# Designs tried in a protein design run: designed miniproteins, single chains, continued (4). Part 71

Each design is a single chain, and the fold is of that chain. pLDDT is the mean over its residues in the fold that is shown.

## One batch from the design tools (miniprotein)

Design m14604
Fold by ESMFold2-Fast:
Structure m14604 (fold): chain A 86 residues (1-86)
Amino acid sequence: MSVEERLREAAEAIRAWLDANPDASVAEVARQIRRILHEIVGIPLSELERWSPAQLARAVRGMLDHFGIAASPAAARQLDRLEATP
């Protein structure tokens, strides 16, 4: 699987998880995004733990935009809360 294919799979998995978990806390959202990026893309968790919640939100939005994946209102609200977190 190419890096591009893994990034798309991760973006789809993140959106699906956000849609399924609209009441998840900012900490839960950040942990799950790091987990999905680690398991699907292969980014080390030690590297992802250095990324702020705002950096994770921007990375996810960038991936969704790149692949033309629409965020639901619930997913968008979760990403907005994550991006507002320093």
Scores: mean pLDDT 86

Design m14605
Fold by ESMFold2-Fast:
Structure m14605 (fold): chain A 72 residues (1-72)
Amino acid sequence: NEEEKIRREIEEELERIKKRILERYPERSEEEAEALAETALKLRAVGILEDARMGEEVPEEELKKAELVLKE
Protein backbone atom coordinates (compact mmCIF):
# COMPACT_ATOMS: atom_id res chain seq x y z
CA ASN A 1 0.00 0.00 0.00
CA GLU A 2 2.76 2.48 0.94
CA GLU A 3 4.77 1.57 -2.19
CA GLU A 4 1.67 2.01 -4.37
CA LYS A 5 1.08 5.44 -2.80
CA ILE A 6 4.68 6.49 -3.47
CA ARG A 7 4.49 5.20 -7.07
CA ARG A 8 1.35 7.30 -7.63
CA GLU A 9 3.11 10.38 -6.21
CA ILE A 10 6.04 9.74 -8.59
CA GLU A 11 3.63 9.45 -11.54
CA GLU A 12 1.88 12.69 -10.53
CA GLU A 13 5.22 14.51 -10.18
CA LEU A 14 6.35 13.17 -13.57
CA GLU A 15 3.15 14.48 -15.17
CA ARG A 16 3.56 17.90 -13.51
CA ILE A 17 7.15 18.25 -14.73
CA LYS A 18 6.15 17.05 -18.20
CA LYS A 19 3.29 19.58 -18.34
CA ARG A 20 5.61 22.44 -17.35
CA ILE A 21 8.19 21.41 -19.95
CA LEU A 22 5.51 21.42 -22.67
CA GLU A 23 4.22 24.82 -21.49
CA ARG A 24 7.74 26.27 -21.65
CA TYR A 25 8.77 24.41 -24.84
CA PRO A 26 5.54 23.77 -26.79
CA GLU A 27 7.49 22.48 -29.81
CA ARG A 28 8.74 19.48 -27.81
CA SER A 29 6.91 16.19 -28.27
CA GLU A 30 5.14 14.39 -25.41
CA GLU A 31 7.84 11.70 -25.59
CA GLU A 32 10.66 14.26 -25.33
CA ALA A 33 8.97 16.01 -22.40
CA GLU A 34 8.48 12.65 -20.63
CA ALA A 35 12.16 11.71 -21.11
CA LEU A 36 13.27 15.12 -19.77
CA ALA A 37 10.91 14.81 -16.80
CA GLU A 38 12.22 11.31 -16.02
CA THR A 39 15.80 12.61 -16.19
CA ALA A 40 14.94 15.48 -13.82
CA LEU A 41 13.34 13.07 -11.33
CA LYS A 42 16.34 10.73 -11.48
CA LEU A 43 18.78 13.60 -10.88
CA ARG A 44 16.73 14.72 -7.88
CA ALA A 45 16.65 11.12 -6.59
CA VAL A 46 20.44 10.83 -6.88
CA GLY A 47 20.78 14.06 -4.90
CA ILE A 48 18.47 12.78 -2.15
CA LEU A 49 20.39 9.50 -1.84
CA GLU A 50 23.72 11.38 -1.80
CA ASP A 51 22.42 13.67 0.98
CA ALA A 52 21.40 10.62 3.02
CA ARG A 53 24.78 8.96 2.36
CA MET A 54 26.54 12.09 3.64
CA GLY A 55 24.54 11.98 6.88
CA GLU A 56 21.80 14.50 6.07
CA GLU A 57 18.44 13.83 7.70
CA VAL A 58 16.18 12.79 4.81
CA PRO A 59 12.55 11.76 5.46
CA GLU A 60 11.95 8.03 4.98
CA GLU A 61 9.22 8.70 2.40
CA GLU A 62 11.66 10.74 0.27
CA LEU A 63 14.30 7.99 0.48
CA LYS A 64 11.79 5.34 -0.63
CA LYS A 65 10.60 7.55 -3.48
CA ALA A 66 14.19 8.18 -4.63
CA GLU A 67 14.97 4.44 -4.56
CA LEU A 68 11.84 3.65 -6.61
CA VAL A 69 12.64 6.36 -9.17
CA LEU A 70 16.16 4.98 -9.68
CA LYS A 71 15.01 1.33 -9.92
CA GLU A 72 13.73 2.08 -13.46
Scores: mean pLDDT 80

Design m14606
Fold by ESMFold2-Fast:
Structure m14606 (fold): chain A 68 residues (1-68)
Amino acid sequence: SREAELRRLLEELIEAIRAGDYERAQRLLVRMYLKGLISEEEFRAIADAIHAGDDERALALLEELLKR
């Protein structure tokens, strides 16, 4: 299901950020957006946090999506 795919990609993205693998994190985020699993607003907020090096904010945003 789309929900199961979103959950898997969110967990992989969280792992990438925790590992400091920002190239993988950006690729996963773009994939989620192109698949229509997240909105443009959600994509932009998470991308901005990653670009700013604000891991705490990026993880908080991803964990909020995961609670759906």
Scores: mean pLDDT 86

Design m14607
Fold by ESMFold2-Fast:
Structure m14607 (fold): chain A 62 residues (1-62)
Amino acid sequence: SLEEKINELKKRIEELYKQGKTRDEIMDELARELQRLAAEGYSEEELIKISNYALDYIDKLS
């Protein structure tokens, strides 16, 4: 589901943060994942929603 994908991505963001990755490096990983999801057939609306939740989460951790 979309919610499960958002939660999976949040967990990945936490892992990158714990590894000492910078905000820019985490943003690059997010961009790559969104590109992958677009290729898998996720709609623009779904990608925007995923992106917004992920960006909010990155900001809360930084």
Scores: mean pLDDT 84

Design m14608
Fold by ESMFold2-Fast:
Structure m14608 (fold): chain A 61 residues (1-61)
Amino acid sequence: RPLTPEERRVLDLLAEGKTVEEIAKELNISPERVEELIRRLMEGFGVDSVEELRKVARGEP
């Protein structure tokens, strides 16, 4: 499915190695909202962990 602008921003910041707290601060949203977006991204990419999601975001195998 297509990513929302918010989901895309979270994914880009995850690729940069940002923590949930840093992403929440950058986007001016709650850490709980960042965790929700990460879960949705993990479902979308078919990955089981945030570490795997970071690798996908960076184009790593």
Scores: mean pLDDT 80

Design m14609
Fold by ESMFold2-Fast:
Structure m14609 (fold): chain A 95 residues (1-95)
Amino acid sequence: NLEKKEKILKQAISDLEAELGRLRAEYDQAVAEKNIPALERIKARVDALITRLESLLETAKKYNASPELISRLQRLIGEARELKARVDEAIAQLK
C-alpha cells in the first residue's frame, strides 16, 4: 500500500526534523555554558541522525517517494551536516 508507506515516511521525516530542532537547542545551550562534554555528546547524536537520514533517503528513493519528501530529506541532511560543522568548530575553539 503506497499511501501507507508515504504516511509512515512523512511521520519519520517529521520525527527527525523535531530531533534536529532539539539538537540545535541543546547545541546553543552547550555553547553558552562552554560545555565541551555536552558538545561531544551532541556531535555523536548529530552523526547518528545524519546516518538515519541518509538511510531514510535511500529507502524513499527505492519506493519512488514524492519529490517533496525527497527534497525534505535532502534539506534535513544538509541542515544536520551544517550543525555538525558548527559543533566541530565550537569544540575546537573551546579546547
Scores: mean pLDDT 89

Design m14610
Fold by ESMFold2-Fast:
Order: structure tokens, then sequence, then C-alpha cells
Structure m14610 (fold): chain A 55 residues (1-55)
């Protein structure tokens, strides 16, 4: 599914942005790292689902 592939890429980009924000804003580092981990997990779950739909 193209929509699933787009969602995976959006989560990967979100995770990278949150990790950058964690470096730029040390006072909110833990919050941004948690958001990055959630986005990374969503991307992994999407990739796993995508693999099941492919041969």
Amino acid sequence: SEDLKKSIERYKKAAEEYRKKAEEDPENRDKYLQLAEMAERAAREGERELERLEE
C-alpha cells in the first residue's frame, strides 16, 4: 500500500526531527526522546505490516 509506505516515511521523519529537538532543547530532552521512540515504533510496526503484504 502506497499510503502505508507514506505513513512509515512520515514516522521516520518525525522521529529524526524529535531527536534533533532533543539535542536543541535539553530541558525538554526526555519528552522529545519519548516522542521519537513512539514514532520509531510506529514506523517499525508499519514496516512489519508492509513486509507481510509483499512476497
Scores: mean pLDDT 84

Design m14611
Fold by ESMFold2-Fast:
Structure m14611 (fold): chain A 78 residues (1-78)
Amino acid sequence: SVDDRVRALAEAGRAEDALVLAYLELGPEEIHKGAQEARRLLAQGDREGAYRALREALLKAGLSEETADAVARAFVAQ
């Protein structure tokens, strides 16, 4: 599934590749907005806010809780 492929990339630490795959397959606008907000929050030092913003956007795009968590965690660990 798309979910399994996105999670595998995230678990490998490839957060940007996971986001690109999710963007192309599920919903570019929602994921793009979530990623932009997460980058803004990370630039301000708000790692927890970035994690929550991205996780919420990925859940709205249709990813499982496990996959959304893995992607958001990998993203803020960069």
Scores: mean pLDDT 85

Design m14612
Fold by ESMFold2-Fast:
Structure m14612 (fold): chain A 77 residues (1-77)
Amino acid sequence: MKEALEKLYELVKKAIRALVEGKEEEAREYAEKGLEAARELVKDLKEGDKPPKELLEEIAKRNKELQKEYEELLAKK
């Protein structure tokens, strides 16, 4: 689960970067891989446990990191 979450955020970050750089095909590939990582995460959760509070907090932290990275990518040309 932790590894799947980390992989998901890495792939989303790469997809955003490729979009900002105008590389649509590369962005699509990373987005598709990100969807697969998300499916793995959902499958782990489906094995019986409600998401723990710690996981929700980690997701919130990762979302803030992604937002910051996206803003930095937009600022750098």
Scores: mean pLDDT 68

Design m14613
Fold by ESMFold2-Fast:
Structure m14613 (fold): chain A 82 residues (1-82)
Amino acid sequence: MELAKEYRETLRKLAEAFENNDLEKVQEILDSLPEDLRAFVEALLKMVEKIGDPKVAAEVFRHAANVDLFAARKIITKALQK
């Protein structure tokens, strides 16, 4: 019941925080994440941290919020190739 919707909403908020370059808000969201979602988000975050671009992080989490993990992975791969 509604679990997927809650997860998508949390990922969307995380994308918005990165898009606004609000790193304090990003940390607040991470600290409040459910354990299952936190492990997934931390895995994605480690990849985007290597890129160092909050706009790329915003795009990755936006696609993840839509359950489009292939698009999220493609964005990370492209950013790492530059």
Scores: mean pLDDT 68

Design m14615
Fold by ESMFold2-Fast:
Structure m14615 (fold): chain A 55 residues (1-55)
Amino acid sequence: SMQELQDRLGEVSRRGAERMQEMLAQGVPREEAHQQVSKEINEEVDKIEEEYKKE
């Protein structure tokens, strides 16, 4: 359903924010952390959207 899609996308966003904070806390440069997290989020979002196209 559309609500389940929105919930999953929201969880991906929250996890991305937490991952960003963790990387920064470990000394990863902000630019590098941002690029890495954005790539991970995009891959996860694409996977979720692909699953919903099959349902």
Scores: mean pLDDT 81

Design m14616
Fold by ESMFold2-Fast:
Structure m14616 (fold): chain A 55 residues (1-55)
Amino acid sequence: RLSPAEARLLSQLSGVPAARLLRTRTYAELGELLGISEANARRAVAVARALLASR
């Protein structure tokens, strides 16, 4: 499940509204919204978390 901060970062990069990303329940569903595979959706979330944690 995405945090609001992760959803905002992914929204800024993808153009998909953060509120819509927050409604996804699986990485497959997130991948469909972002236009990428489930595996790439998992990587995108991991990268977003790493970027937020590096502050």
Scores: mean pLDDT 78

Design m14617
Fold by ESMFold2-Fast:
Structure m14617 (fold): chain A 69 residues (1-69)
Amino acid sequence: SFEEILERIREAVEQLLKAGLSKEEVFESARFMVRHLGRQRKLSEEELERLLKEADKIVEELWKKHEEE
């Protein structure tokens, strides 16, 4: 589901931040994952755009938390 994809993105982003990737690298990785999963599930352009927007929010949220620690 849409929520399952976003949870998977959140888990991946947390691992990438823990591994020491830059903000730019984390954004690129998250967006790549969204596009890859979208292709596998044959999502519409509208669904893909919504996923990309929500994934970007997750990256910003987790990056801010990581920088504050």
Scores: mean pLDDT 82

Design m14618
Fold by ESMFold2-Fast:
Structure m14618 (fold): chain A 58 residues (1-58)
Amino acid sequence: SSEAQQREREIMREHDQRLEELEARYKAGEISEEEYEKLVAEVHRETQARLREVRRAA
């Protein structure tokens, strides 16, 4: 459905924004490489879970 497509776009936009924020913090030396990798993995897991929910409900 168009609603599912819009929700997927929202999820991917939030995903991209969160990764950009994490990259900026890593580049600024605010977080370690290990912390960055962990947080990126968490963002990916959350995004995949949200996408599965949208696709399941469509």
Scores: mean pLDDT 86

Design m14619
Fold by ESMFold2-Fast:
Structure m14619 (fold): chain A 62 residues (1-62)
Amino acid sequence: SLEELERKIEELEEEIKKLKKELEELSKTKSKDDPELQEIRKKLLEKEIELGILLIEKAVLK
């Protein structure tokens, strides 16, 4: 349903916000090539792609 989709979008946006904060904090003490930073960037990219897909689905269901 649209309501379920909107809740999933909100949860994903919150997760993305948390990952961005973690990336910002770790970037203060680690190099750009650090494996931990690369893993967080990968997770962030994956979640942003998922968010994009859900936003398209929401737009189609209007």
Scores: mean pLDDT 83

Design m14620
Fold by ESMFold2-Fast:
Structure m14620 (fold): chain A 93 residues (1-93)
Amino acid sequence: SPALEAFRRRYAELLGEWQARVAEIEARLAAGEISLDQALAEVEALAAELAAEIRRLGRELGVPQEVLDAVLADAEAQAADEKARIRARHAAA
């Protein structure tokens, strides 16, 4: 459906924006400007903002609840993977 195609496209855009902001947090961590705990807290805050925007977008486009739930679960899994990657990279430094 056009609404599902629009939702999928907008999710990809939002995810890309979120990944760019996470990269900025990682750059600040690598520069010693913030602690690991602060970096992880900022990533969690950005993930919460992403989830809220996904929920708003799904509601506005009339996306079926099961599709919205699946996309939210994917976003949560990606946030968990990024936090694990940041921890592992910091431990290796």
Scores: mean pLDDT 89

Design m14621
Fold by ESMFold2-Fast:
Structure m14621 (fold): chain A 63 residues (1-63)
Amino acid sequence: AERERRVAELRDAVLADKTLSPEQKLAILITLGVPDEELERVAKELGITPEQLAALRARHAAV
């Protein structure tokens, strides 16, 4: 509950940050452990393709 609330607050702050690119926003959300369904929804809203999202996930998993 507490961790989920904090992640939601950070997610909203990241999405509202005008200095971050769509790719940077998704990379931060992946690092925060946002659920896959939420990542897919946000990617669609930001104009990121499923293929681009998969590439971002692969990059995060390799590090």
Scores: mean pLDDT 75

Design m14622
Fold by ESMFold2-Fast:
Structure m14622 (fold): chain A 107 residues (1-107)
Amino acid sequence: GTHSVRLSSSLGVSPAELAASTLAWFRQKPGEEPQWVATLQADGSTALAPEFKGRASISVDVSKSTAYLDLRNLTPEDSATYYAVFVSDMHNPLKNALGSHTLTVKE
């Protein structure tokens, strides 16, 4: 598709804590398990889930204490609640959610 969006989450932490943290984005559809989308490590390295490769990017603005997820080529299947989290427990990622954003994509 031609549609793209930038999701943002204000993190409310110090710049030093944010620069040292591993950050991830997850999404959750109603009645489904949380799905991993992307990870940004403290060294700036990124990883994307296979379905998001080539159409997503993860970034952080340390000075603004804000996390971003850029999504491109949106489809209705991308409609979900998206969560920014610090990666401390990958078995329960939403336990440490810093913010949530509901995205609705129509045909």
Scores: mean pLDDT 76

Design m14623
Fold by ESMFold2-Fast:
Structure m14623 (fold): chain A 78 residues (1-78)
Amino acid sequence: MDSQQAIQQLDDASRQHPEMRGVLLSAKGDILFRSGNYRESSILYRESARLFSSTDPVRSQRLLNKSNKALSLSNILS
């Protein structure tokens, strides 16, 4: 499974289930993080965290921590 195929499947799921957007953005972030695309991963984790901020603050904080870690790795590898 390559990252492009996985992202395509998540985009298709998001079109069918817009209520799952936060979950799907965090999943895309995980795929990009594993592929070494830390900058884009950081952005997706932050957007996912924003969507969860009022409904699940614990998940939102975990996603912000992942975003900060991804951004740090992006800066180290630049």
Scores: mean pLDDT 78

Design m14624
Fold by ESMFold2-Fast:
Structure m14624 (fold): chain A 103 residues (1-103)
Amino acid sequence: ARALLERIAALRADPATPPAELRRALEELLAATAEALAATPALDDAALEAALAALTDPAVLAALEGFSGLQAERIRAGEITEEEALAAFRRLVAVLEELRRAE
């Protein structure tokens, strides 16, 4: 997961990077973290606020923005509910916070 986060940061830092390539790297990150996302409990509201305040890594922020966009598209397509999207977002924040703390 960390190598994919660093790749996303590098792609985002290059203004010539097509949006489609950044999206592809994000899809690769989501696939690589799918088991961890399924196994990780969703954060409550207080824990989510604390984790988001601590997440200042541009690679992590780029991944969260891309994930939010992908989830919004899935909600519009009727593939997931807003509740499922929020739960998945909370789990992703928890996984990324663990990666940050591991350094």
Scores: mean pLDDT 71

Design m14625
Fold by ESMFold2-Fast:
Structure m14625 (fold): chain A 97 residues (1-97)
Amino acid sequence: NAEEKAKKLYEETRAAIRAGDLPKVKQLAVEAEKLVKEHPDNAYAWYALGLAYDVLGEKDKAIEYYRKAIENAGDSIEDAVIALQAAVNVTALENEK
């Protein structure tokens, strides 16, 4: 199930970020890129990809992928939370100028 894979990848990405494990974040970004290519309508996967590029300092890519998470959020509460978090992160990155 792509939904379960995306949620797991999101949780693993958050854990790697907390640990400061940048090599693991890069590995998870590659997995997220594959997942969004196969399932472009998955908001969790786009958000995980946005988080990965955000902490890697690739702000333009992070903003692009956060916007994809917002665009692909469904009508579930979980997707609404991801869309809100992505919107907050876009605003924060745009204000870092």
Scores: mean pLDDT 83

Design m14626
Fold by ESMFold2-Fast:
Structure m14626 (fold): chain A 74 residues (1-74)
Amino acid sequence: SAEELRELAEEYRRRAEELRREAAELRARADELEAQGKLEEAAKLRLEAEILEGLAALYEGMAAFLEKKAEELE
């Protein structure tokens, strides 16, 4: 049903928000490490943050797709 698709879309958006929160924390930690001259450790955390941000974007795209499909059923 359209409602089930909207509920799943909301779940995916919440997952995306959590991933973006984790990515932001990694970027903040990377900034601290860079300030300490720990460039390799900072670069690793920035890469991990980029991966999480990419996954968040995927969940956001899936949520948008599900919302569009819900509208087509109504």
Scores: mean pLDDT 91

Design m14627
Fold by ESMFold2-Fast:
Structure m14627 (fold): chain A 65 residues (1-65)
Amino acid sequence: SDSQLALEAVRLIKEAKQALEAGDYARARELLKQARETAEKIKNEDVREALLGEVEALERQVAEA
């Protein structure tokens, strides 16, 4: 369901943030890839766009590190 996909994407995003804070960029990239794939499956447009926006912001931080 969308609720389960949104919860999973949020968990992956939180883990990616923790990996970034630890300087583990390889782990952060893998978690963000999983978060993106999970968020793209969400049917609710507003929820999908909000979560993809968060993923993109974190992907930019990793790319600039």
Scores: mean pLDDT 88

Design m14628
Fold by ESMFold2-Fast:
Structure m14628 (fold): chain A 55 residues (1-55)
Amino acid sequence: MEEKYREILKELAELAKKLGHQDIVERLNKALEQPLSLEEFRRLVGEAGREIEKA
């Protein structure tokens, strides 16, 4: 997984944690532990972004 993807997911996890979305934090942290495809990365960013925006 490229550092750029890791950095973005880390920022999203920090934002999700601050807003109390522990489920999103868990998903993002799990993705950081495993190799990520571009499609999975885009999906995770989209899902996390939408859930964070709803908060």
Scores: mean pLDDT 74

Design m14629
Fold by ESMFold2-Fast:
Order: C-alpha cells, then sequence, then structure tokens
Structure m14629 (fold): chain A 59 residues (1-59)
C-alpha cells in the first residue's frame, strides 16, 4: 500500500546517504521510486526500482 511504498522510499534514501552516495545519486534513486509509486506499482516493485537505480548509480 502507499505506506509501504513511502517507507521503502525513506529507507532507500537513508541507505544511499549512509553508503556515501552523492545528493545527485540519492535524487536518482528517489526519482525512480517516485515514478514507480506514480504508476501505482506495489511496494515490492517500488523497492525494486530503487535497487535498480542504486546499482546504476554505482552505490
Amino acid sequence: GPADAERALRNAVAAARAAGASEADVQKVETAMREAIAKGLSGDEVGRAGVRAYIEAGI
């Protein structure tokens, strides 16, 4: 649900920052996850979008 998607987004952003990601790379992760949320995707798919953006950013 929306609460699970928002939690996944917050956790992914926090994890990226904790890993030393640049603000630009954090924005890429956040953007990918927000686009998944806007498409009505599940929390698991929102998480997967974040993971893909994270890997693409080299975090």
Scores: mean pLDDT 79

Design m14630
Fold by ESMFold2-Fast:
Structure m14630 (fold): chain A 59 residues (1-59)
Amino acid sequence: LVEEAYEALKAGDYEKAIELAKKALEEDPDNRAAHAILAKAYEKLGKYELAKKYKELAA
Protein backbone atom coordinates (compact mmCIF):
# COMPACT_ATOMS: atom_id res chain seq x y z
CA LEU A 1 0.00 0.00 0.00
CA VAL A 2 2.63 2.59 1.02
CA GLU A 3 4.91 1.57 -1.88
CA GLU A 4 1.97 1.76 -4.32
CA ALA A 5 0.95 5.16 -2.91
CA TYR A 6 4.50 6.44 -3.44
CA GLU A 7 4.51 5.09 -7.01
CA ALA A 8 1.25 6.96 -7.69
CA LEU A 9 2.72 10.13 -6.17
CA LYS A 10 5.80 9.87 -8.42
CA ALA A 11 3.56 9.34 -11.46
CA GLY A 12 1.62 12.54 -10.66
CA ASP A 13 -1.55 10.64 -9.76
CA TYR A 14 -2.13 12.53 -6.52
CA GLU A 15 -5.72 11.30 -6.00
CA LYS A 16 -4.57 7.68 -6.27
CA ALA A 17 -1.68 8.37 -3.89
CA ILE A 18 -4.13 9.81 -1.33
CA GLU A 19 -6.48 6.79 -1.60
CA LEU A 20 -3.65 4.27 -1.16
CA ALA A 21 -2.02 6.20 1.69
CA LYS A 22 -5.36 6.40 3.52
CA LYS A 23 -5.75 2.63 3.14
CA ALA A 24 -2.27 2.20 4.64
CA LEU A 25 -3.38 4.30 7.64
CA GLU A 26 -6.44 2.06 8.13
CA GLU A 27 -4.01 -0.85 8.69
CA ASP A 28 -1.41 1.18 10.64
CA PRO A 29 -2.53 4.60 11.97
CA ASP A 30 1.06 5.49 12.97
CA ASN A 31 2.46 4.91 9.48
CA ARG A 32 4.75 7.93 9.09
CA ALA A 33 5.42 7.16 5.41
CA ALA A 34 1.67 7.22 4.66
CA HIS A 35 1.33 10.58 6.43
CA ALA A 36 4.31 11.93 4.44
CA ILE A 37 2.73 10.78 1.15
CA LEU A 38 -0.58 12.46 2.08
CA ALA A 39 1.27 15.70 2.94
CA LYS A 40 3.10 15.72 -0.40
CA ALA A 41 0.01 14.83 -2.45
CA TYR A 42 -2.12 17.54 -0.84
CA GLU A 43 0.71 20.06 -1.33
CA LYS A 44 0.84 19.18 -5.05
CA LEU A 45 -2.95 19.66 -5.26
CA GLY A 46 -2.67 23.10 -3.62
CA LYS A 47 -4.42 21.99 -0.41
CA TYR A 48 -1.82 23.54 1.87
CA GLU A 49 -3.83 23.31 5.13
CA LEU A 50 -4.22 19.53 4.72
CA ALA A 51 -0.59 19.22 3.60
CA LYS A 52 0.59 20.97 6.79
CA LYS A 53 -1.61 18.74 8.97
CA TYR A 54 -0.23 15.51 7.52
CA LYS A 55 3.35 16.84 7.50
CA GLU A 56 3.07 17.36 11.28
CA LEU A 57 1.66 13.83 11.70
CA ALA A 58 4.61 12.46 9.68
CA ALA A 59 7.12 13.98 12.11
Scores: mean pLDDT 80

Design m14631
Fold by ESMFold2-Fast:
Structure m14631 (fold): chain A 83 residues (1-83)
Amino acid sequence: SARLEEAVKRIEEILRELGEKGTPEDEKLAKGAAEGLRKAAEQGIEKFYQMAVMASRYLVEKTGTEEAREAAEKIIKAAEEAL
């Protein structure tokens, strides 16, 4: 789906920006989240949405940075717009 691919690219950009602005831990976790979301998208929109929510929660719980919280909100919004 073109909408799903657009959402994946948008989230990859959000995670890239988190890696640039956040801590080294934010960068490491953002890279892992991007890889996980791309693989989940190959399984379809439902798996993609589930992974987006899970990755967002994991980023906030592990780093607790403002950058991670802002990225998590943007990720969830982008994933919801793909539904």
Scores: mean pLDDT 84

Design m14632
Fold by ESMFold2-Fast:
Structure m14632 (fold): chain A 58 residues (1-58)
Amino acid sequence: GHLEEAARLLGISVETARRYRQLLEEGLPEAVLVQLLMREGGLSEETARRAVALLRAG
């Protein structure tokens, strides 16, 4: 599903991807998560935004 796709794109476990999804559901702004993934994960803005979209989809 979208969680597995997001985990692969981010290079993290499905469990970690599920935790990020929970943060979004709890009201963390998408822009904040995108910035976190870019800063801590070394990801491009495009990749981070795509991963966040996948997390929101399922």
Scores: mean pLDDT 81

Design m14633
Fold by ESMFold2-Fast:
Structure m14633 (fold): chain A 92 residues (1-92)
Amino acid sequence: GSGAAGAIIDAMLTARADGGRVSLSQAGDTLTVTVEGAGPAGRAAFREAARTAEADGATATLEEEGDRLVLTVSGLSAEGLTAAVLAAIGEE
C-alpha cells in the first residue's frame, strides 16, 4: 500500500495544526518537506512518518535543527508523490 504517503500527509497536517509552517519541494523522485516553527505534535508526527516510510520500503531521513524539521523521502510511488504534493498545495 501507500502507507508512506499517508503518514507524510498526516504529519504535514499535524505540523500545521500546531502552528508550524510547512513547505514541500520535489526534486526528481525525492520529496523534501520542511517545517518551520515545529511544535511537539508536529515533531512527533514527522518522526512517525519517517519510520512508516522506511517500514513501507521508502528511504527517509529526518533532520531536526531547533524548531526546523527537514524530512527527505525517496522511493514513493508516483501516486504517493502526487497525493503528497496535492495535499501541500490544498493547505495553502
Scores: mean pLDDT 78

Design m14634
Fold by ESMFold2-Fast:
Structure m14634 (fold): chain A 72 residues (1-72)
Amino acid sequence: SNSKKAEEYLAKAQEALNQGDNEKAREYAKKAGEYAYKAGDSVLVSASATILESLGDLETAEKYRKKAEELK
């Protein structure tokens, strides 16, 4: 399901971040946000935005923050 894919990509993003692989963390966080949005899960979209903010990708993070608000 889209929710499971979002959770899997969030886990991969956190693992990449822990390993210092910021590029993979960003890629996985974006994929997580995309699947979370398709799943209609505002919490998972917000979690993806938080990871992107921690990576300095503020523009993409703001995009996902707005998408999370739309789902509420």
Scores: mean pLDDT 86

Design m14635
Fold by ESMFold2-Fast:
Structure m14635 (fold): chain A 87 residues (1-87)
Amino acid sequence: MAQLTPEQVRRMAEVLRRAAERLKGKNPTAASILREGADRVEKAAEEGNPEAAMKALAQIGSKIASLSDEERDEVFRALNEAAAEVL
């Protein structure tokens, strides 16, 4: 299992938050999934718990997998764009 630094976990939360903002007007359901995920990842970072962060990411993945193919494409596009901004 990959060990995440607290800084990497915070960057992941930032990526999720920015992706949620991009989707807010286009797909509110997907935006809510990413926003809730970002909150959980941030809490895990504050607690210094990388396993909790990984669990939060897995829950996001499961919820995204329940969306339509079109909605999943929108989420992945928003995540890729947000990741390019945060690094």
Scores: mean pLDDT 80

Design m14636
Fold by ESMFold2-Fast:
Structure m14636 (fold): chain A 74 residues (1-74)
Amino acid sequence: SLEDVVQRLIDTARELGNEEAAEELEKRSKEIKSVTDALNFAYEIARRIPDPEARRALLQAVMDIAKEYAKKLK
């Protein structure tokens, strides 16, 4: 579900020590109306993470979720 996608992205950001990214995703969850919105916000937040390892991991999670949903919807 949409809520599961948003929660997974928030949890991943927190696990990587990116509390600011997790907070921003949680705040924007109230504005997210679709999986595409969730993935777009997560991508924009992730690419701005200064730690390259954390950035790569969150970007990978976003891509994995996007691919999984693309397969199920298309």
Scores: mean pLDDT 77

Design m14637
Fold by ESMFold2-Fast:
Order: structure tokens, then C-alpha cells, then sequence
Structure m14637 (fold): chain A 63 residues (1-63)
């Protein structure tokens, strides 16, 4: 039973995409992009990732 390992590579990949894209847009748009990615991901799964958790919680608060 190693469901935790599934979060590690997937979360890192998503965080790297967010970091890369955020460098190409203004801070406000980068934040909205991060929130949108968290919403598109399963929110329960996103909340298990430390950095994605903040976006997931903000997306949930805005919903």
C-alpha cells in the first residue's frame, strides 16, 4: 500500500508546470492559473500536496 508515492511524482510535475507557466504571465494571471489547475485536478488529491493545497483551498473558497 504505497498511494503516497503516486502523489510525489505527479505533484512535482504539476508544480513544475505551474512554475514554468507563471514565469510567462503577470502575477495575478499566474495565481489564477494555479487555482484553475487545482480545480481541474481532483481537489482531494490536490489538497494532499503541500503547494497545491493552497491553490486547492483557495479554489474551494472561491467556489
Amino acid sequence: MHPVESDSPEAEGVLRIIAGVSRLMPEEEAREFGIAVARRMNLAGAKKSPELREYAEEAEALA
Scores: mean pLDDT 62

Design m14638
Fold by ESMFold2-Fast:
Structure m14638 (fold): chain A 104 residues (1-104)
Amino acid sequence: AEEAARAAAEGARAAGEAAARAAAAEPREGGLRGAMAAGSAAVGVAVAATVARKGDAEGAAEVARAAAEAARRGAEETPGEEGRREAEEAAEAAERAAEGAAEA
């Protein structure tokens, strides 16, 4: 349970950092849409961290997986390479959080 909570918390931090980088690029090539996708991943993984801290590692893994899938779809809809890359990075962070939660 603690390992799942740590994985989810680290994923939320990484996704938040990716969202900040995408937002910094927002005047260019869809950075705002990339920031929104990364932000959604960060929120989803933060929820997963809360679920993991309550002892539900399986539920935390499911929430983190859903956040990763949503972020991947958002990245595909993001025009411009920079914003899309940040959204994909956030999706990868959420995927790692889901794997950590599932293995805890």
Scores: mean pLDDT 69

Design m14639
Fold by ESMFold2-Fast:
Structure m14639 (fold): chain A 74 residues (1-74)
Amino acid sequence: SMMEKLKEEITKEAIELAKKLYEENPEMDSDTILEKVIAEANKKLDEAGLSKEEKKEILLEIAKEVQKLLDELK
């Protein structure tokens, strides 16, 4: 479905951004990385024309995946 593809694409981009920020900014804490990644994902979802409720659901899932990644990298 279109929603599943969008979620996968934005999640993949969020994971890639989180890895990049983690590698390039060793002084940046995980909470700051998460905030920056979620802000970027939110902008992309807004540009895609999703409703507030759809954005909230997808952002929560992305936050979980990014947090899991950052915890695994420690």
Scores: mean pLDDT 83

Design m14640
Fold by ESMFold2-Fast:
Parts: structure tokens; C-alpha cells; sequence
Structure m14640 (fold): chain A 101 residues (1-101)
């Protein structure tokens, strides 16, 4: 359940004094971003100990790929689109070639 994952992330961020990231998560959810995408991105933010500006940038980049994949591959599940979006952003950050057939 992505809502349970988000609740765990919010509790951890509050315990660590990261109210800036709590506010960003609440902002994205209020904007209608899918909870599963929010959970996946902020899991990465916590793992990498990113500041709020870098977290916002990462979120924007993942959303851009997510919307592109949604248009080009309407046959994919939402979970598959989220995973592919994260893979593209991760490969860009590592300087690796993008996955191609």
C-alpha cells in the first residue's frame, strides 16, 4: 500500500527534523501526483540524503519521464511506468547509456 509507505517516510522525516521534505511531499500529493510515484522518489531522496532543492529537481525529472512514458506506452501499468521513469533518471545520473532494444 503506497499510502502506508508514504506514512512511514513522513514519520522518518519528521523524526529527523526534515520538515522541508515533509512539506514537499504534502505539496506533491495535493497536486495530484500518484502516491506510488511519491513513495518511490522520496525513498531515493532519503537513501541519498538529498536536500529539498535536489529532491524537487529529482521529482521534476522523474515526473517528466513518467508523463512521456504514459503517452508513448499507454499499454504499460502505472507501476511499470514509475519503475522505467526511475531507471531513466538513475542512468542519466550515472552517465550510463539509456535502455534500448
Amino acid sequence: DPESVIQAILERLRAEGREDLVALIEEQLAAGVPPQLVAAVFGSVIQQDLDVDRARELFARVLEYYEKIKKEHPDLSDEERILLSLAYVTREELGLPLPVD
Scores: mean pLDDT 77

